# Designed miniproteins, single chains, continued (4): the designs that were tried, part 42

Each design is a single chain, and the fold is of that chain. pLDDT is the mean over its residues in the fold that is shown.

## One batch from the design tools (miniprotein)

Design m13530
Fold by ESMFold2-Fast:
Structure m13530 (fold): chain A 57 residues (1-57)
Amino acid sequence: SAAEIEALRREIRELAARLAERGVPQEVVDGLLAASEIDDLSVLRAALAEARRLLEQ
């Protein structure tokens, strides 16, 4: 569980950085980073899915 949380947080932060590089609005990037700080697997999984969706645009 702790290892899964850390892996999800790392992935979300990496994708948030890539989205910022691509010019995604700062408020969206900030929202993903805020979600990455929440100690909840469902929140972290939702944030990762959203980051991946945004990268596919």
Scores: mean pLDDT 85

Design m13531
Fold by ESMFold2-Fast:
Structure m13531 (fold): chain A 70 residues (1-70)
Amino acid sequence: ADELLEEAIKAGEEGNYDKARELFQKAVDELKVSPEAAQKASDEFLRYASEGNVGEGARKAAEALREQLA
């Protein structure tokens, strides 16, 4: 799960939005977080990605998911 989040961040930093989105969704599904936590993380990802900052969006989403698991 953490590996998928790191790969999503890397893909986002490379400007590959589709790959970052797929890897992020796969990580969310694997982590079995609550629907509320998944929605919050998705909102963070989309917020930054819509501004062209896909790597930052993936990073913020990963942080939100990790905080819900701690």
Scores: mean pLDDT 75

Design m13532
Fold by ESMFold2-Fast:
Structure m13532 (fold): chain A 66 residues (1-66)
Amino acid sequence: LLAQARRLEEEARRAEAAGDYDRAIRLYEEAGSLLVAAHADDPERVLAIGRETERRVAELEERRRA
């Protein structure tokens, strides 16, 4: 799970750098889901992962809109 999440985050960063915000958002959301699954026994970390993912997605949504 962690290795897959890291790979998805790398793909998301490349998509973001290329200006493909739709793809970047999807990949960040997938990576966040895998991280949540990997840390399901740690509620505080799950919350932190969720907030970070949502913050990143919101930032990309803003760039996509503007």
Scores: mean pLDDT 80

Design m13533
Fold by ESMFold2-Fast:
Structure m13533 (fold): chain A 65 residues (1-65)
Amino acid sequence: MSREELDKEVELTLQIINAVLAKKAGDYEEALKWYEKALEIARSLGRDDVARQLEKEIEKLKKEM
């Protein structure tokens, strides 16, 4: 894995953590922003399984907003 790819993998993980924490706090707008950023990174990395899971989480979150 290149340094660039490694940095993106770390960023992906941090974005997901931030989204989960925001969701637990009831900050659905903030959680949505973090999940959308994570989805963009997952897609750029070709992490199709992670991207699919994030799309489902975004859809569920939008139903709570």
Scores: mean pLDDT 83

Design m13534
Fold by ESMFold2-Fast:
Structure m13534 (fold): chain A 62 residues (1-62)
Amino acid sequence: GPDREELLRLIGEILRLIGERFELEEELKKEKDEKKREEIEKKIEEIEKKIEELLKEMRSLK
């Protein structure tokens, strides 16, 4: 049904964001500049918020 197709789309987006977060966490481990570290941390926080919103949307489809 349409709910299943939407659920699969949301799962795909969440997995993509988890991958992006992982790449940023690896960049953060290698970065020595404090200002650049803050920028990367901010990007990670923005991705985490997006994941939380998508998880809430996924739960609302039931």
Scores: mean pLDDT 84

Design m13535
Fold by ESMFold2-Fast:
Structure m13535 (fold): chain A 89 residues (1-89)
Amino acid sequence: NPQEELEKAKAEAEAEAQARARARAAAGEGLVVPNASPKQRAAHVAIVQKELPELGKVIRAVAFIVRDEDGRLVLQTVVWVEPLQQYSL
């Protein structure tokens, strides 16, 4: 089992876990009933932020759920970078 494939799978699993967490937040609104279908609440958006103090930057991502050509609900993200030093000590 190559370690590189394990690192890739781990990074992919983390990205998928984050995407699922955002989708749950968007679909559940208040997360009261996780059994509620994501399709029923798919139009919601979520904002995620990650700070990179070594570079003095913050990465912001807005996630929203849209329907693809197959009618399947997919998570779309828009990412941009801002200066961290303007918002953090």
Scores: mean pLDDT 53

Design m13536
Fold by ESMFold2-Fast:
Structure m13536 (fold): chain A 94 residues (1-94)
Amino acid sequence: EAKELLEKGVEAYAEGKYEEAIKYFEKAVELAPNTEIGARALVLRGAALLKLGKYEEAIEYARRALELAEKLGDEITKENAEAVIKEAEELLKK
């Protein structure tokens, strides 16, 4: 269920449908909070927000993903969250 929503979100993201992707990732977090799936959905939501130019919101969701990934020992999601934060911070500098 949550995994299926994450997969649909990734597909929408790959098609450039970032707002649609965000809705799927939001539902995945709601169904599977505090899990690796939830952490991945949070960082992917951040990445989609970054594509939409919503840099501050992207940082917020990526930081939430980072905190959860650290608690779960999910190094891949942690690295992805750090990458989203760095890119968004660089873009905020103009």
Scores: mean pLDDT 87

Design m13537
Fold by ESMFold2-Fast:
Structure m13537 (fold): chain A 71 residues (1-71)
Amino acid sequence: SSAAVIAEALALAEAGRLREAAALVARALGEQLGAPELGEEAARLVLENGLEEGNRRALELLAPAAEAALA
């Protein structure tokens, strides 16, 4: 569930594992949007490029799928 993912991500963040928390959220968002491969790629971008650049690239990748899901 989304609540369980949020709880796990918050626990990772509290432990100082911010990249892993962001990657977990990216994977979960991909699953929710029906595009798990996109979520995996977004998670990879966060883990490899860091929180600022990785999150920016992940958002650019996920935004079209999120817009399609909202239509």
Scores: mean pLDDT 82

Design m13538
Fold by ESMFold2-Fast:
Structure m13538 (fold): chain A 80 residues (1-80)
Amino acid sequence: SRAEAKRELARLMTEAGRAIRAGDYERALEIVEEAARLAKEHFSKEEAVSYLTDMLFMAESLGAPEEVVERIRELLEEVK
């Protein structure tokens, strides 16, 4: 359901932040891909853009490496 997808997106945002803080960038990229897929499948374009923009801000604020930040930017451009 949409409500279940919304809860899963909140969980994925938390897990992505945890992976970035732990320096587990491979795991962070896996979570980012899953979150973008789920957002695109279950939400409007505007909602998906909002979610990925928040994820980008979170990743940049935590000092994620360029590979993680650029992948979020690419996914954001795909849903625009």
Scores: mean pLDDT 89

Design m13539
Fold by ESMFold2-Fast:
Structure m13539 (fold): chain A 89 residues (1-89)
Amino acid sequence: MEEVERLIKEAMEWAKKHAERFAKMYADAVKRGADELTLEIIDGLFEIAIAVEGIYLSHGAGPELGRKFSDEAYKYGKELIEKALEEAR
């Protein structure tokens, strides 16, 4: 249990920092007048990064926890992107 709890904690901290970085990158791209394709690529890269972390967590903690983590991380990241975008305007 300690190893699983540690993996989840580390994964969540990583996901939060990663989401914050992508949210700022997305907001900055919008402010700079990036096209829709560029914005879609940034969003897609964020989703891929979270999915990769979810796979690593699944390997250590099992697929159910990995999937739940990925879902929560995606939701958190999307909310951060929206907030950063609102603040950049």
Scores: mean pLDDT 70

Design m13540
Fold by ESMFold2-Fast:
Structure m13540 (fold): chain A 74 residues (1-74)
Amino acid sequence: SELAEAIAAQADALIAFLRSQLPTLSPEQQALAEELIRLLEELRRAARAGDLEKALELARRADEVAERLGEALR
């Protein structure tokens, strides 16, 4: 589906960006970024499998980790 492909592509782009930033982060920020990458990899896998409900649940969990990472970056 076009939606699943779009979700997977967005996850791929964000994973690549986060990986590029890892060497510039503190250990605490790296741990949060790695947790976010893992959730995005699971989201990408769920989207490609057509499990959109699981993909949305993983996206919500990723948002929570992203907020924590954003706080740690201040």
Scores: mean pLDDT 85

Design m13541
Fold by ESMFold2-Fast:
Structure m13541 (fold): chain A 71 residues (1-71)
Amino acid sequence: ATAKVTVTLKAKIDGKEYEKTVTFTRPVGYDGPVAAVAEIEVDGKIYPVAALQHAKVTADDTTLEAEVELE
C-alpha cells in the first residue's frame, strides 16, 4: 500500500508570495526525508526552489508545507 505526500513550497520573490505543490508517492510506514524541488517563473526568470522535509506516511495522505525565501 502507498500514500501521497504533498509538499507545498511557498517562496517570496520581489515582495510577492508564490506557491508550488509537489506530490510524491511513498509506501505506508515510510519515515524519512522527502526532497521537494520546483521552478517558479517570475518576469521571465526561472527561480529553482527546494525544501527537505521529513515525512511519516500513514494509510492516509500526508500534507507538508515549507517556506523558502530567495535572496
Scores: mean pLDDT 78

Design m13542
Fold by ESMFold2-Fast:
Structure m13542 (fold): chain A 62 residues (1-62)
Amino acid sequence: SEKEERLKLKKILENEEEAKKLLADYSKEELEEIARKGREADGSTEEQKKLQFLGLLAQIVL
């Protein structure tokens, strides 16, 4: 299931419109914080890799 989640996130990253829909409930300030946290994540754990993906999505929406 985690591999399926990562594949879904990859497809969302390839589609800016889907990224905007996914993050529509977040405020601009929240998106900026998520983007910053994603940049700081080193990707060494599954949680940090998810944070990196969310950060990229937030950057696309901003």
Scores: mean pLDDT 72

Design m13543
Fold by ESMFold2-Fast:
Structure m13543 (fold): chain A 58 residues (1-58)
Amino acid sequence: MDEAIKRAVQAGANALLDGASEEEAIEVAREVAEKLGLDEEGIERAVENTRRVAASLK
C-alpha cells in the first residue's frame, strides 16, 4: 500500500531527474501505480505526490 505509492512516486521523480516534463512524470507514476495494483484512490495519491515533487524542483 504505502510502499507501492512510494515506488510509483520514485519512478516519477526519476523521470523528472532525466529531464521529463511534469506531465510525463505523472504518467510514469500512474503506470507504475497501476502495475502495482493500486486502487483508484492509491493511483490518485501517487499522482498528487509526484506533482508535489515536480513543484519542489521548481
Scores: mean pLDDT 81

Design m13544
Fold by ESMFold2-Fast:
Structure m13544 (fold): chain A 116 residues (1-116)
Amino acid sequence: HHMEELRRRLQAIADEVTAEFEKRGDGYPAGGAVALIAQAALEEGIVLDKETVRRMVERLVPVLREAYETGSDEAVEAIREGVRKAVQAYKEGNPEEADRALDEGVEKAREIIKKK
C-alpha cells in the first residue's frame, strides 16, 4: 500500500534525524519537529529526503524548545502551519518558498511566546 510505504520511509528518516539531534541534547524538540514534518509530508503524499528534513529541524529546534518550555500550544500551532506550507512548497519544487514559510511560522511562534 502506497501510504504504508510513505509512512515507513518517513518514520525511518524521522528516527535517524531525531537520533542525530539527541546526540546534541536537542532530541525532545527535534522529535517534535520531525513529527510535524512527517505529518505534513503524509498529508501531501510525499517523501522528503533526510537532508531536507534535517535542515527543517535545525530551523525549528530553537523555537520549539521555547514553545515547550513556555507550554505554548498556540506557538506550536503556528510552527505546524509553517511546516505545512513549507512541505507544500517542497512538493512544488520551490525550496526558497519553503524557507520563507518556515521563517514565517518561526516568527509567528516567537511573537506568541513574547505575549506570555
Scores: mean pLDDT 85

Design m13545
Fold by ESMFold2-Fast:
Structure m13545 (fold): chain A 60 residues (1-60)
Amino acid sequence: SEITELMKEVEELARKKLPPEEAEKFIKEVEDRVLSYLARGDEEAAKKVLEEAIKKLKEM
């Protein structure tokens, strides 16, 4: 799914751009927000969280 592909990109970029401990905390925070929106059926909000996380990581 698109959500799964975006989440993989977040994981890859976070582990590349951040120290290991910070990367895992960032990934968990993003995943928790995504899962919260998906639990409400808001797939578009979940996608936006992932896209904004990717943009933030690319600007680091």
Scores: mean pLDDT 87

Design m13546
Fold by ESMFold2-Fast:
Structure m13546 (fold): chain A 94 residues (1-94)
Amino acid sequence: MIDPERLEIEVAATLGAMAAVLGAKIDPENAELYRKAAEVFYEAARATDPQVAKELFREGAKLLKEAAEKSTDPETREHYKRLAEIFEKLAEEL
């Protein structure tokens, strides 16, 4: 059976990566920031050290927040800003 902590990290990181990939499609002017966030979250999903996963979650959140702040669409901005806050909180709880 999968370790619960490892499963939680892998699931959260995978969802973060998927949300970032969607962000690149919805907000193409900021696509590079979203792609970098997706790469960081994919690395977090594969990290064997919880401390490394925590640092990657913070970096991914930072990239999502930067992309959100540069977005001209208010709904995209609020959505990805809140998503970044969720990943910052998850990093603190790991």
Scores: mean pLDDT 82

Design m13547
Fold by ESMFold2-Fast:
Structure m13547 (fold): chain A 90 residues (1-90)
Amino acid sequence: MKKLEQEITVLAVALGLVVAAASTGLDDPEEVARQVRELAERIAELLEKLGKKEEAKRVRELGERLVEAIRRGDLEKARELALELIRAAE
Protein backbone atom coordinates (compact mmCIF):
# COMPACT_ATOMS: atom_id res chain seq x y z
CA MET A 1 0.00 0.00 0.00
CA LYS A 2 2.69 2.55 1.04
CA LYS A 3 4.66 1.76 -2.17
CA LEU A 4 1.66 2.60 -4.41
CA GLU A 5 1.12 5.88 -2.50
CA GLN A 6 4.80 6.80 -3.07
CA GLU A 7 4.51 5.95 -6.79
CA ILE A 8 1.43 8.22 -7.07
CA THR A 9 3.37 11.06 -5.39
CA VAL A 10 6.33 10.63 -7.78
CA LEU A 11 4.02 10.60 -10.84
CA ALA A 12 2.12 13.68 -9.59
CA VAL A 13 5.43 15.56 -9.11
CA ALA A 14 6.57 14.47 -12.60
CA LEU A 15 3.29 15.78 -14.11
CA GLY A 16 3.75 19.12 -12.33
CA LEU A 17 7.32 19.41 -13.67
CA VAL A 18 6.21 18.59 -17.26
CA VAL A 19 3.54 21.35 -17.10
CA ALA A 20 6.04 23.80 -15.54
CA ALA A 21 8.58 23.06 -18.32
CA ALA A 22 5.87 23.69 -20.95
CA SER A 23 5.54 27.25 -19.57
CA THR A 24 9.01 28.03 -21.06
CA GLY A 25 7.46 27.80 -24.57
CA LEU A 26 10.32 25.58 -25.81
CA ASP A 27 8.44 22.24 -25.77
CA ASP A 28 6.08 20.92 -28.47
CA PRO A 29 2.54 21.23 -26.99
CA GLU A 30 1.44 17.87 -28.48
CA GLU A 31 4.42 16.06 -26.87
CA VAL A 32 3.65 17.76 -23.51
CA ALA A 33 -0.04 16.79 -23.88
CA ARG A 34 0.98 13.15 -24.58
CA GLN A 35 3.21 13.00 -21.47
CA VAL A 36 0.50 14.57 -19.27
CA ARG A 37 -2.15 12.12 -20.59
CA GLU A 38 0.14 9.13 -19.84
CA LEU A 39 1.01 10.39 -16.33
CA ALA A 40 -2.63 11.19 -15.43
CA GLU A 41 -3.80 7.72 -16.58
CA ARG A 42 -1.04 5.99 -14.56
CA ILE A 43 -1.99 8.03 -11.46
CA ALA A 44 -5.70 7.15 -11.94
CA GLU A 45 -4.91 3.41 -12.32
CA LEU A 46 -2.88 3.44 -9.08
CA LEU A 47 -5.65 5.31 -7.24
CA GLU A 48 -8.16 2.65 -8.40
CA LYS A 49 -5.83 -0.08 -7.02
CA LEU A 50 -5.94 1.76 -3.67
CA GLY A 51 -9.79 1.77 -3.77
CA LYS A 52 -9.89 5.54 -4.41
CA LYS A 53 -12.33 5.35 -7.35
CA GLU A 54 -13.72 8.90 -6.95
CA GLU A 55 -10.19 10.39 -6.88
CA ALA A 56 -9.24 8.29 -9.94
CA LYS A 57 -12.28 9.62 -11.84
CA ARG A 58 -11.40 13.20 -10.84
CA VAL A 59 -7.77 12.74 -11.98
CA ARG A 60 -8.93 11.43 -15.40
CA GLU A 61 -11.37 14.36 -15.83
CA LEU A 62 -8.68 16.90 -14.84
CA GLY A 63 -6.12 15.15 -17.08
CA GLU A 64 -8.36 15.49 -20.15
CA ARG A 65 -9.02 19.19 -19.39
CA LEU A 66 -5.28 19.74 -18.81
CA VAL A 67 -4.42 18.14 -22.20
CA GLU A 68 -6.96 20.45 -23.92
CA ALA A 69 -5.54 23.54 -22.13
CA ILE A 70 -1.98 22.62 -23.22
CA ARG A 71 -3.10 22.08 -26.85
CA ARG A 72 -4.82 25.50 -26.82
CA GLY A 73 -1.69 27.18 -25.40
CA ASP A 74 -3.62 28.21 -22.26
CA LEU A 75 -0.68 27.78 -19.88
CA GLU A 76 -2.38 29.66 -17.01
CA LYS A 77 -5.33 27.21 -17.10
CA ALA A 78 -2.90 24.29 -17.54
CA ARG A 79 -1.05 25.26 -14.32
CA GLU A 80 -4.35 25.57 -12.40
CA LEU A 81 -5.54 22.16 -13.65
CA ALA A 82 -2.17 20.52 -12.83
CA LEU A 83 -2.41 21.79 -9.23
CA GLU A 84 -6.03 20.52 -8.95
CA LEU A 85 -4.95 17.12 -10.33
CA ILE A 86 -2.02 16.86 -7.84
CA ARG A 87 -4.42 17.74 -5.00
CA ALA A 88 -6.96 15.12 -6.20
CA ALA A 89 -4.17 12.49 -6.17
CA GLU A 90 -3.46 13.16 -2.43
Scores: mean pLDDT 80

Design m13548
Fold by ESMFold2-Fast:
Structure m13548 (fold): chain A 62 residues (1-62)
Amino acid sequence: PALLAVAARDYEAKTPDELSVKKGDILEILEWDPDGVAKAKSLETGKEGWVPREVIGSAGAA
């Protein structure tokens, strides 16, 4: 099952490998990195990228 999360705050990508999100956006979590970032896919835009874990508010199965 997909692991979905809600963005806890707005975040602007600082590099091409990062994902820009708005607070409340639904994200599909693809990978957790032990260094405190996660690879996510925005269900609103279909784009993928890395975001800091503190941007991710909650995660659960849909």
Scores: mean pLDDT 76

Design m13549
Fold by ESMFold2-Fast:
Structure m13549 (fold): chain A 78 residues (1-78)
Amino acid sequence: MYQRASESAEEAAKYAEQGDNKKAAEILEKTAKELESSHPDLSQAFLEGAKYAEQGDNKLAATLSRQISKQLRQTVER
């Protein structure tokens, strides 16, 4: 679970950095929906990232997505 979510967050960050806010938001929203029942707090973090992407804030969307990915990687490696 966390590894796949981390990979999705990293992918979303890359699209946001490229200015593809629609793709970044889509990836973040899809991942949030998948996590809603099992990890509601994490789902909300992904929805926050999607909101920034939808607002056109590429920098915040990318930064938040990278932070989520990094935190999830640390959890999986333990």
Scores: mean pLDDT 79

Design m13550
Fold by ESMFold2-Fast:
Structure m13550 (fold): chain A 59 residues (1-59)
Amino acid sequence: MLSPEERELIERYAKEKGISLEEALRIFEQTARVLGVSRREAGRLILEGGSAAGARVML
């Protein structure tokens, strides 16, 4: 169901947030739906805008 590129983005996000792959996938799909973009593009936006930066916003 996931392309290798989507899987890599989701896995990276899950690791950065300390969440499960299923939870990361849900967030990507929700963001894609809200923004009207692909799940892959949503993942890129989250990771580039975040850059492990979900942690930095809490620091």
Scores: mean pLDDT 69

Design m13551
Fold by ESMFold2-Fast:
Structure m13551 (fold): chain A 115 residues (1-115)
Amino acid sequence: SVREELRELIREIVQIFLDLLAGRISVEEAVERVFELLKKIAELVTTEEQERVLVELVREEEARAAAEHPELAGLIGAFLTNALEVIRLIREGREEEARELLRDTVRALAARAAA
């Protein structure tokens, strides 16, 4: 189902972000992998009902990840909020601006985690 496919994509995106914060992957690798998954989400979300489901699933995953990594809760929340904005930009055909927003967000959050 679209709901299960979206849930799996969101979980993979969060795991990539956690791998970045743990120093297992580079910022550029994280940006490229996350952007491709966000494009897949944008292709699946074509109706207002699917947009509501996406927001619900993002909130569920944010709560799950924050419970498992309470020290990273603020970073996870900021990342997922920006991921929703990146999806919106992709859906509007603003892919270049979407990629730039994702790169700047990922770099800023990784720098904040390293401090």
Scores: mean pLDDT 90

Design m13552
Fold by ESMFold2-Fast:
Parts: sequence; structure tokens; C-alpha cells
Structure m13552 (fold): chain A 74 residues (1-74)
Amino acid sequence: MSPEEQLQLLSEIVEKVLRGEISAEEGKEQVRKLLEEGVISEEQAKMALEILDLIEQGRYEEAFEKWSELVKKM
């Protein structure tokens, strides 16, 4: 899977949580599944989980900053 496809999958999970379509915990479970299946790296999974935790806490500015770091490392 390309880095662009990995980023798109993670983006869709984050957007669903932000829209309230799924909970942050459901989003984290989807990220863990992608890691278990070898679709994303451990570093990408860790950063995505941190972003979802920040969203759950209402820390949107920090979540956006972390997302920008994830994009730059891909």
C-alpha cells in the first residue's frame, strides 16, 4: 500500500470521529486493526492514536499539529 493510501485510510478514520459518526474509541480500534494487519507502521499507528486521544479531550489545535507531523513523516 502506498503512503498516500495509508494517509487516506487514517484521514477517513479521523474525519468520522470528528463528524461524530464513530467514537474516538472505535476510531482507535480501527487504527489498531490496521497495525495488526500490517497496513500501517507502528509509528503511524502511535501518532494516529495520539491524534484521536487529543480529539476526545477537545484538544483540536494539538491534534491538527500532530496530524501535520504524521503527513510530513510519510
Scores: mean pLDDT 82

Design m13553
Fold by ESMFold2-Fast:
Structure m13553 (fold): chain A 67 residues (1-67)
Amino acid sequence: SMLEQGEKAFEAGDYETALKYYSGTGTSKPEVLKKAADALAKIGRKKEAKLVLESIGAPQEEIDSLD
C-alpha cells in the first residue's frame, strides 16, 4: 500500500519519498496526515507541517515540538 511504502521510505531517511506516498493515499485520516506532517518537518517545511497538525487538532505540545 502507499502508506506502507511511505513508512519504509521514512525509516530509510527518504522523507521526500515518504511525503509523496503519504500524500498519494488521498486520505484525510488524522493518522496519515500526522505522518505527512512528520515528513514535512524532516525536509525543513516546518510551517506546512504545523498547519497540517493544526488542521487535525494535534496537541499543542506536538505542534510546538517543531520549533
Scores: mean pLDDT 80

Design m13554
Fold by ESMFold2-Fast:
Structure m13554 (fold): chain A 74 residues (1-74)
Amino acid sequence: SQEEKLKELVKEAIKAIEEGDIKKLQEISKELAFFSLEADPELREKIARVLDVLVKYLATGDGEGAIKELKKLL
C-alpha cells in the first residue's frame, strides 16, 4: 500500500540519518517529493511532515531530534 511505502521510506531516512549519509537522505527526500504528487490528501500531509523533519535535519544537523520525530510518524 502507499502507507507501507511511506513507512519504508521513513525507515530508510532514519537509517541514512544514523549513518550520516546526506546524499542518501537527499535521494529519499526527492523520492518523497515525487511520491507526494501521486498521493491522496491525507497521505500528502504525512509526507509533508516527513519532509519537514528532513529539511530541519539538513539545516541543523540534529540527528537525534530528527530520528525521534520520524519514529512518531511510523
Scores: mean pLDDT 87

Design m13555
Fold by ESMFold2-Fast:
Structure m13555 (fold): chain A 58 residues (1-58)
Amino acid sequence: GEEQVERIVELTGLPREVAEEVLEGAKKGTPEELIRDFLLALGASEEQAREAVELLTA
């Protein structure tokens, strides 16, 4: 929900639109590995991407 979007923005420093995109992807069953790779490609660190994926799958 909204809390997950805000938390992803906080964790990664990426725009809210990106956070909404990865949340939608997780809801649609996009593999965690692809979500992580997407975040890394956009400038998130490995730790930030890992924490965001953990948040999305909690």
Scores: mean pLDDT 80

Design m13556
Fold by ESMFold2-Fast:
Structure m13556 (fold): chain A 77 residues (1-77)
Amino acid sequence: MKIEADDEELREAVLQLIDGLKTVHKVDVTEARAWRDPEDGRLRLEAKGKINGEEVTFRAETDAQGNGVSGGKPKKV
């Protein structure tokens, strides 16, 4: 599994995302990353994986303070 994060806080956010995707959505996560958007300071999260052998992607974001998460269900790509 490939994980990319610029700092320890973003790494923890990625690990929590992976845990949620595995536990709630049953995703076999193959890669995940987190970064801070330079335009608005929001934390962006992205993961890729498989559900029953089908490739899916997941995206989520918080506000610049890390409050709230805006994200949908994993989508087939």
Scores: mean pLDDT 71

Design m13557
Fold by ESMFold2-Fast:
Structure m13557 (fold): chain A 98 residues (1-98)
Amino acid sequence: DPLVEAVREARRRILGFDLEVTPEQAERAFNLLKEALKLEASGADEEEIWRVYRELADLMGVPVLDEESAREVFNIFLEAVKKVDPELYEKMLKEAEK
């Protein structure tokens, strides 16, 4: 499952160790990732974008102290998706621009 693999890769990069990821956790993480991409593409309010970043960071097991830390978690996850499934990465970016 490429969704599970991408979330697992992201968590490994963020936390420095491998953790089991359920398909349900992977689906929630990808829904938050897609939501963040759409909000960024639409020029949504900074506070709304920050809320989604915090939810994503929490799901990844990272205590969020500031917006910069939450944004870094988002960027690491996006890079993990690109490595695991580059076609899915491109598809998500195109979907966000709609």
Scores: mean pLDDT 80

Design m13558
Fold by ESMFold2-Fast:
Structure m13558 (fold): chain A 80 residues (1-80)
Amino acid sequence: VDERIAELRAELDEIRSKLSEKGQKLFDEWEARIRAGHYPTVDEIIEEAKKAGLSDEEIKLLVRAYLLAAQIHRLEQLRA
């Protein structure tokens, strides 16, 4: 499971490097909510990204990043 978490983290880091500063800030807010046990829906993250004025292309990257972060957190909870 640790190897799988490392693989997902590497993919997430690659996506994060392609995000704007605004996109990274939004993602950090979602990641904090995931850690607090509050999982926003995909529709909610899309709406927040649109309100932030991000492009459709970056919104797709953010959706992928969010799904990866949620999966990583679930795997970490199984490990703990």
Scores: mean pLDDT 81

Design m13559
Fold by ESMFold2-Fast:
Structure m13559 (fold): chain A 77 residues (1-77)
Amino acid sequence: EKEKKVEELRKRIDEAGQRLVDSAAAGDTAGMKQAYDELLKALRELEKVGSPEEVKEARDRVFATLDAAAQAYAAAG
C-alpha cells in the first residue's frame, strides 16, 4: 500500500512538474500557479509516507523542475 502510494505521488510530481514547465514556457501564470500548488501538495504527501531517501529524491526533482520552469518563464517573457 505505502509503496503504491509513493509511486502514485512520484507520478503526480512528474505530471505537475511537466505542466509547470509547459505553463511557464507559454507565459501562463494561472497554469503555473495551479501546477505549482499541485506539485507542492504531492511533495508534502510524499514527505508523510516516503522513506528519507525517497523524500530526498523527490525534493531534488522538485527543485530541478522549479529551476527549469524559472528558465522557461524568463525565456518566454
Scores: mean pLDDT 84

Design m13560
Fold by ESMFold2-Fast:
Structure m13560 (fold): chain A 72 residues (1-72)
Amino acid sequence: MSLEELIEELEKLAEEARKLGDYELAERIERFVKGLREVLESGDPVQIAVAIAEGERFLREVREEIERRKRE
């Protein structure tokens, strides 16, 4: 997954968190996305590769959390 695709997926999950009323989760996701955008703007290939790995882990964890919240 590219860093841009990762940002897009996380932004969708932030919107889902807001729809569920979980504003703390939405804010946490938005802060992480801001960090990813800063890395993308830096143009550093090493930082981008690390950000992709960390972002994929975060994406998995957030997806699991959103699914738990949807069950209420």
Scores: mean pLDDT 84

Design m13561
Fold by ESMFold2-Fast:
Order: sequence, then structure tokens, then C-alpha cells
Structure m13561 (fold): chain A 107 residues (1-107)
Amino acid sequence: MDPETVKAWIELLEGGAAHGNAVGALLAGQLYYSMGELEKAVEFYEIAARNAIEQGDNKLASLAYTNLGKVYYELGEYEKAKEAYEKALELDPNNEEARKNLEKVLK
């Protein structure tokens, strides 16, 4: 995707995240992750998880924790990745992606 288009979408999603929009925060995290901005991806996935929990959206919070775990795994922070995947499964026991990624971290 064109970098200027990605930046424009991030600005819109960051505005939403600042106003408690969990989906906007999740999408901003995904865009930062796709650009290799791992520290920014962590920041926005944490915002997404917090906002989703505050809104009672456990499925969205589980997705945010799954993505947070993936970023920690890439950073080599395997214990934090494990903790994030365990939180994702606590919020949504049917989250197959979190389960598979947790098994990968435990090996």
C-alpha cells in the first residue's frame, strides 16, 4: 500500500483511538505493525485492548491481545508474548489464533 495513504489512515485511526475507539486503535496498531514500527504497534494494541475491555467487548480485546503477543514475539520478549496470548484466551476461549501462537511460544 502507498505510504502516504497509510499515514492518512493512521491519522484518522489515531484520532478515533484518542476518543476511546477500540477498533480505531486496533487498526492503527495493525498499520504500524505492517510498517515495522513495532513499538508504536505495541502502544496502539494496548490502547485497543484497554478501550475494548472498558466497552465490554471481550472478543475485540482478545484480538488486540493476540496482536500484542505477536509483536512481543517478534521483539524476542517471549514471556510477554505468552502472557498476552493467555489473556486473549481468557477473554475469548475460542480464539484459535491465540491458542496456536501460545503453543508456538511454549516450544
Scores: mean pLDDT 81

Design m13562
Fold by ESMFold2-Fast:
Structure m13562 (fold): chain A 85 residues (1-85)
Amino acid sequence: AEKMAEEALRLAEEAIERAKRAMKKAVESGNKKALHLAIAAALTASGAQFLAEYGLRTGDEKMAEEALRDARIALELAEEAERLA
C-alpha cells in the first residue's frame, strides 16, 4: 500500500515536470493540442498527488491504487504532449 502511494508520488512529480516542459515548448511552437495535453497532464498529476498523500496518511490501499493509476495516466499525457510539441 505505502509503496504504491510512494510510486504514485514519484510518477506524479515526473509528470508535472514533463508537463511544464511540454507547456513551454507548445507555447513556443504555437501547438494548441500539445498545450491542452500538457495542461491535462499537470491537472491529472496534481490530483494523483493529493490521492497519494491521502493514501499515505490513512493507509487507504484503494486511494493508493487510484493515485498510481492517475499518475500513470498523467505521465502518458505528458509524454504525448512532449511528442506533439
Scores: mean pLDDT 86

Design m13563
Fold by ESMFold2-Fast:
Structure m13563 (fold): chain A 66 residues (1-66)
Amino acid sequence: PVLVISGDLSPEKLIGLTLRLMGNPNLTVTLVGDTTLVVTGDLSDEQLHALLTELLSDPNLTVTLV
């Protein structure tokens, strides 16, 4: 699955989110421009659901599953 994460994020929040996502060895995180992260990886349905729930809990983030 591919997740596209965008939003009105401060640089500190963007760095924190990037480091948190990169801590998962099953995820590949690519920064596109200054405000968009593209996340790919081999995740189980349970892991994907947990990640989506976590990301959607932040009102400053827009998450699109492709």
Scores: mean pLDDT 76

Design m13565
Fold by ESMFold2-Fast:
Structure m13565 (fold): chain A 53 residues (1-53)
Amino acid sequence: SPLAEEIQRAFDEGNEEKLRELVEKHREAILADGSLLAGLTPEQRRRVLELAT
């Protein structure tokens, strides 16, 4: 998904601020539809869900 691609880019850049901003902006969508995180590693998905909750 476009969101997963942007999140992957934030991880690749080591940009924690951008990662937090993306998760905050899309929190409702991430919590409603776990498939939005498809393509991320299990560790990256865990980190995103920790930031979303």
Scores: mean pLDDT 82

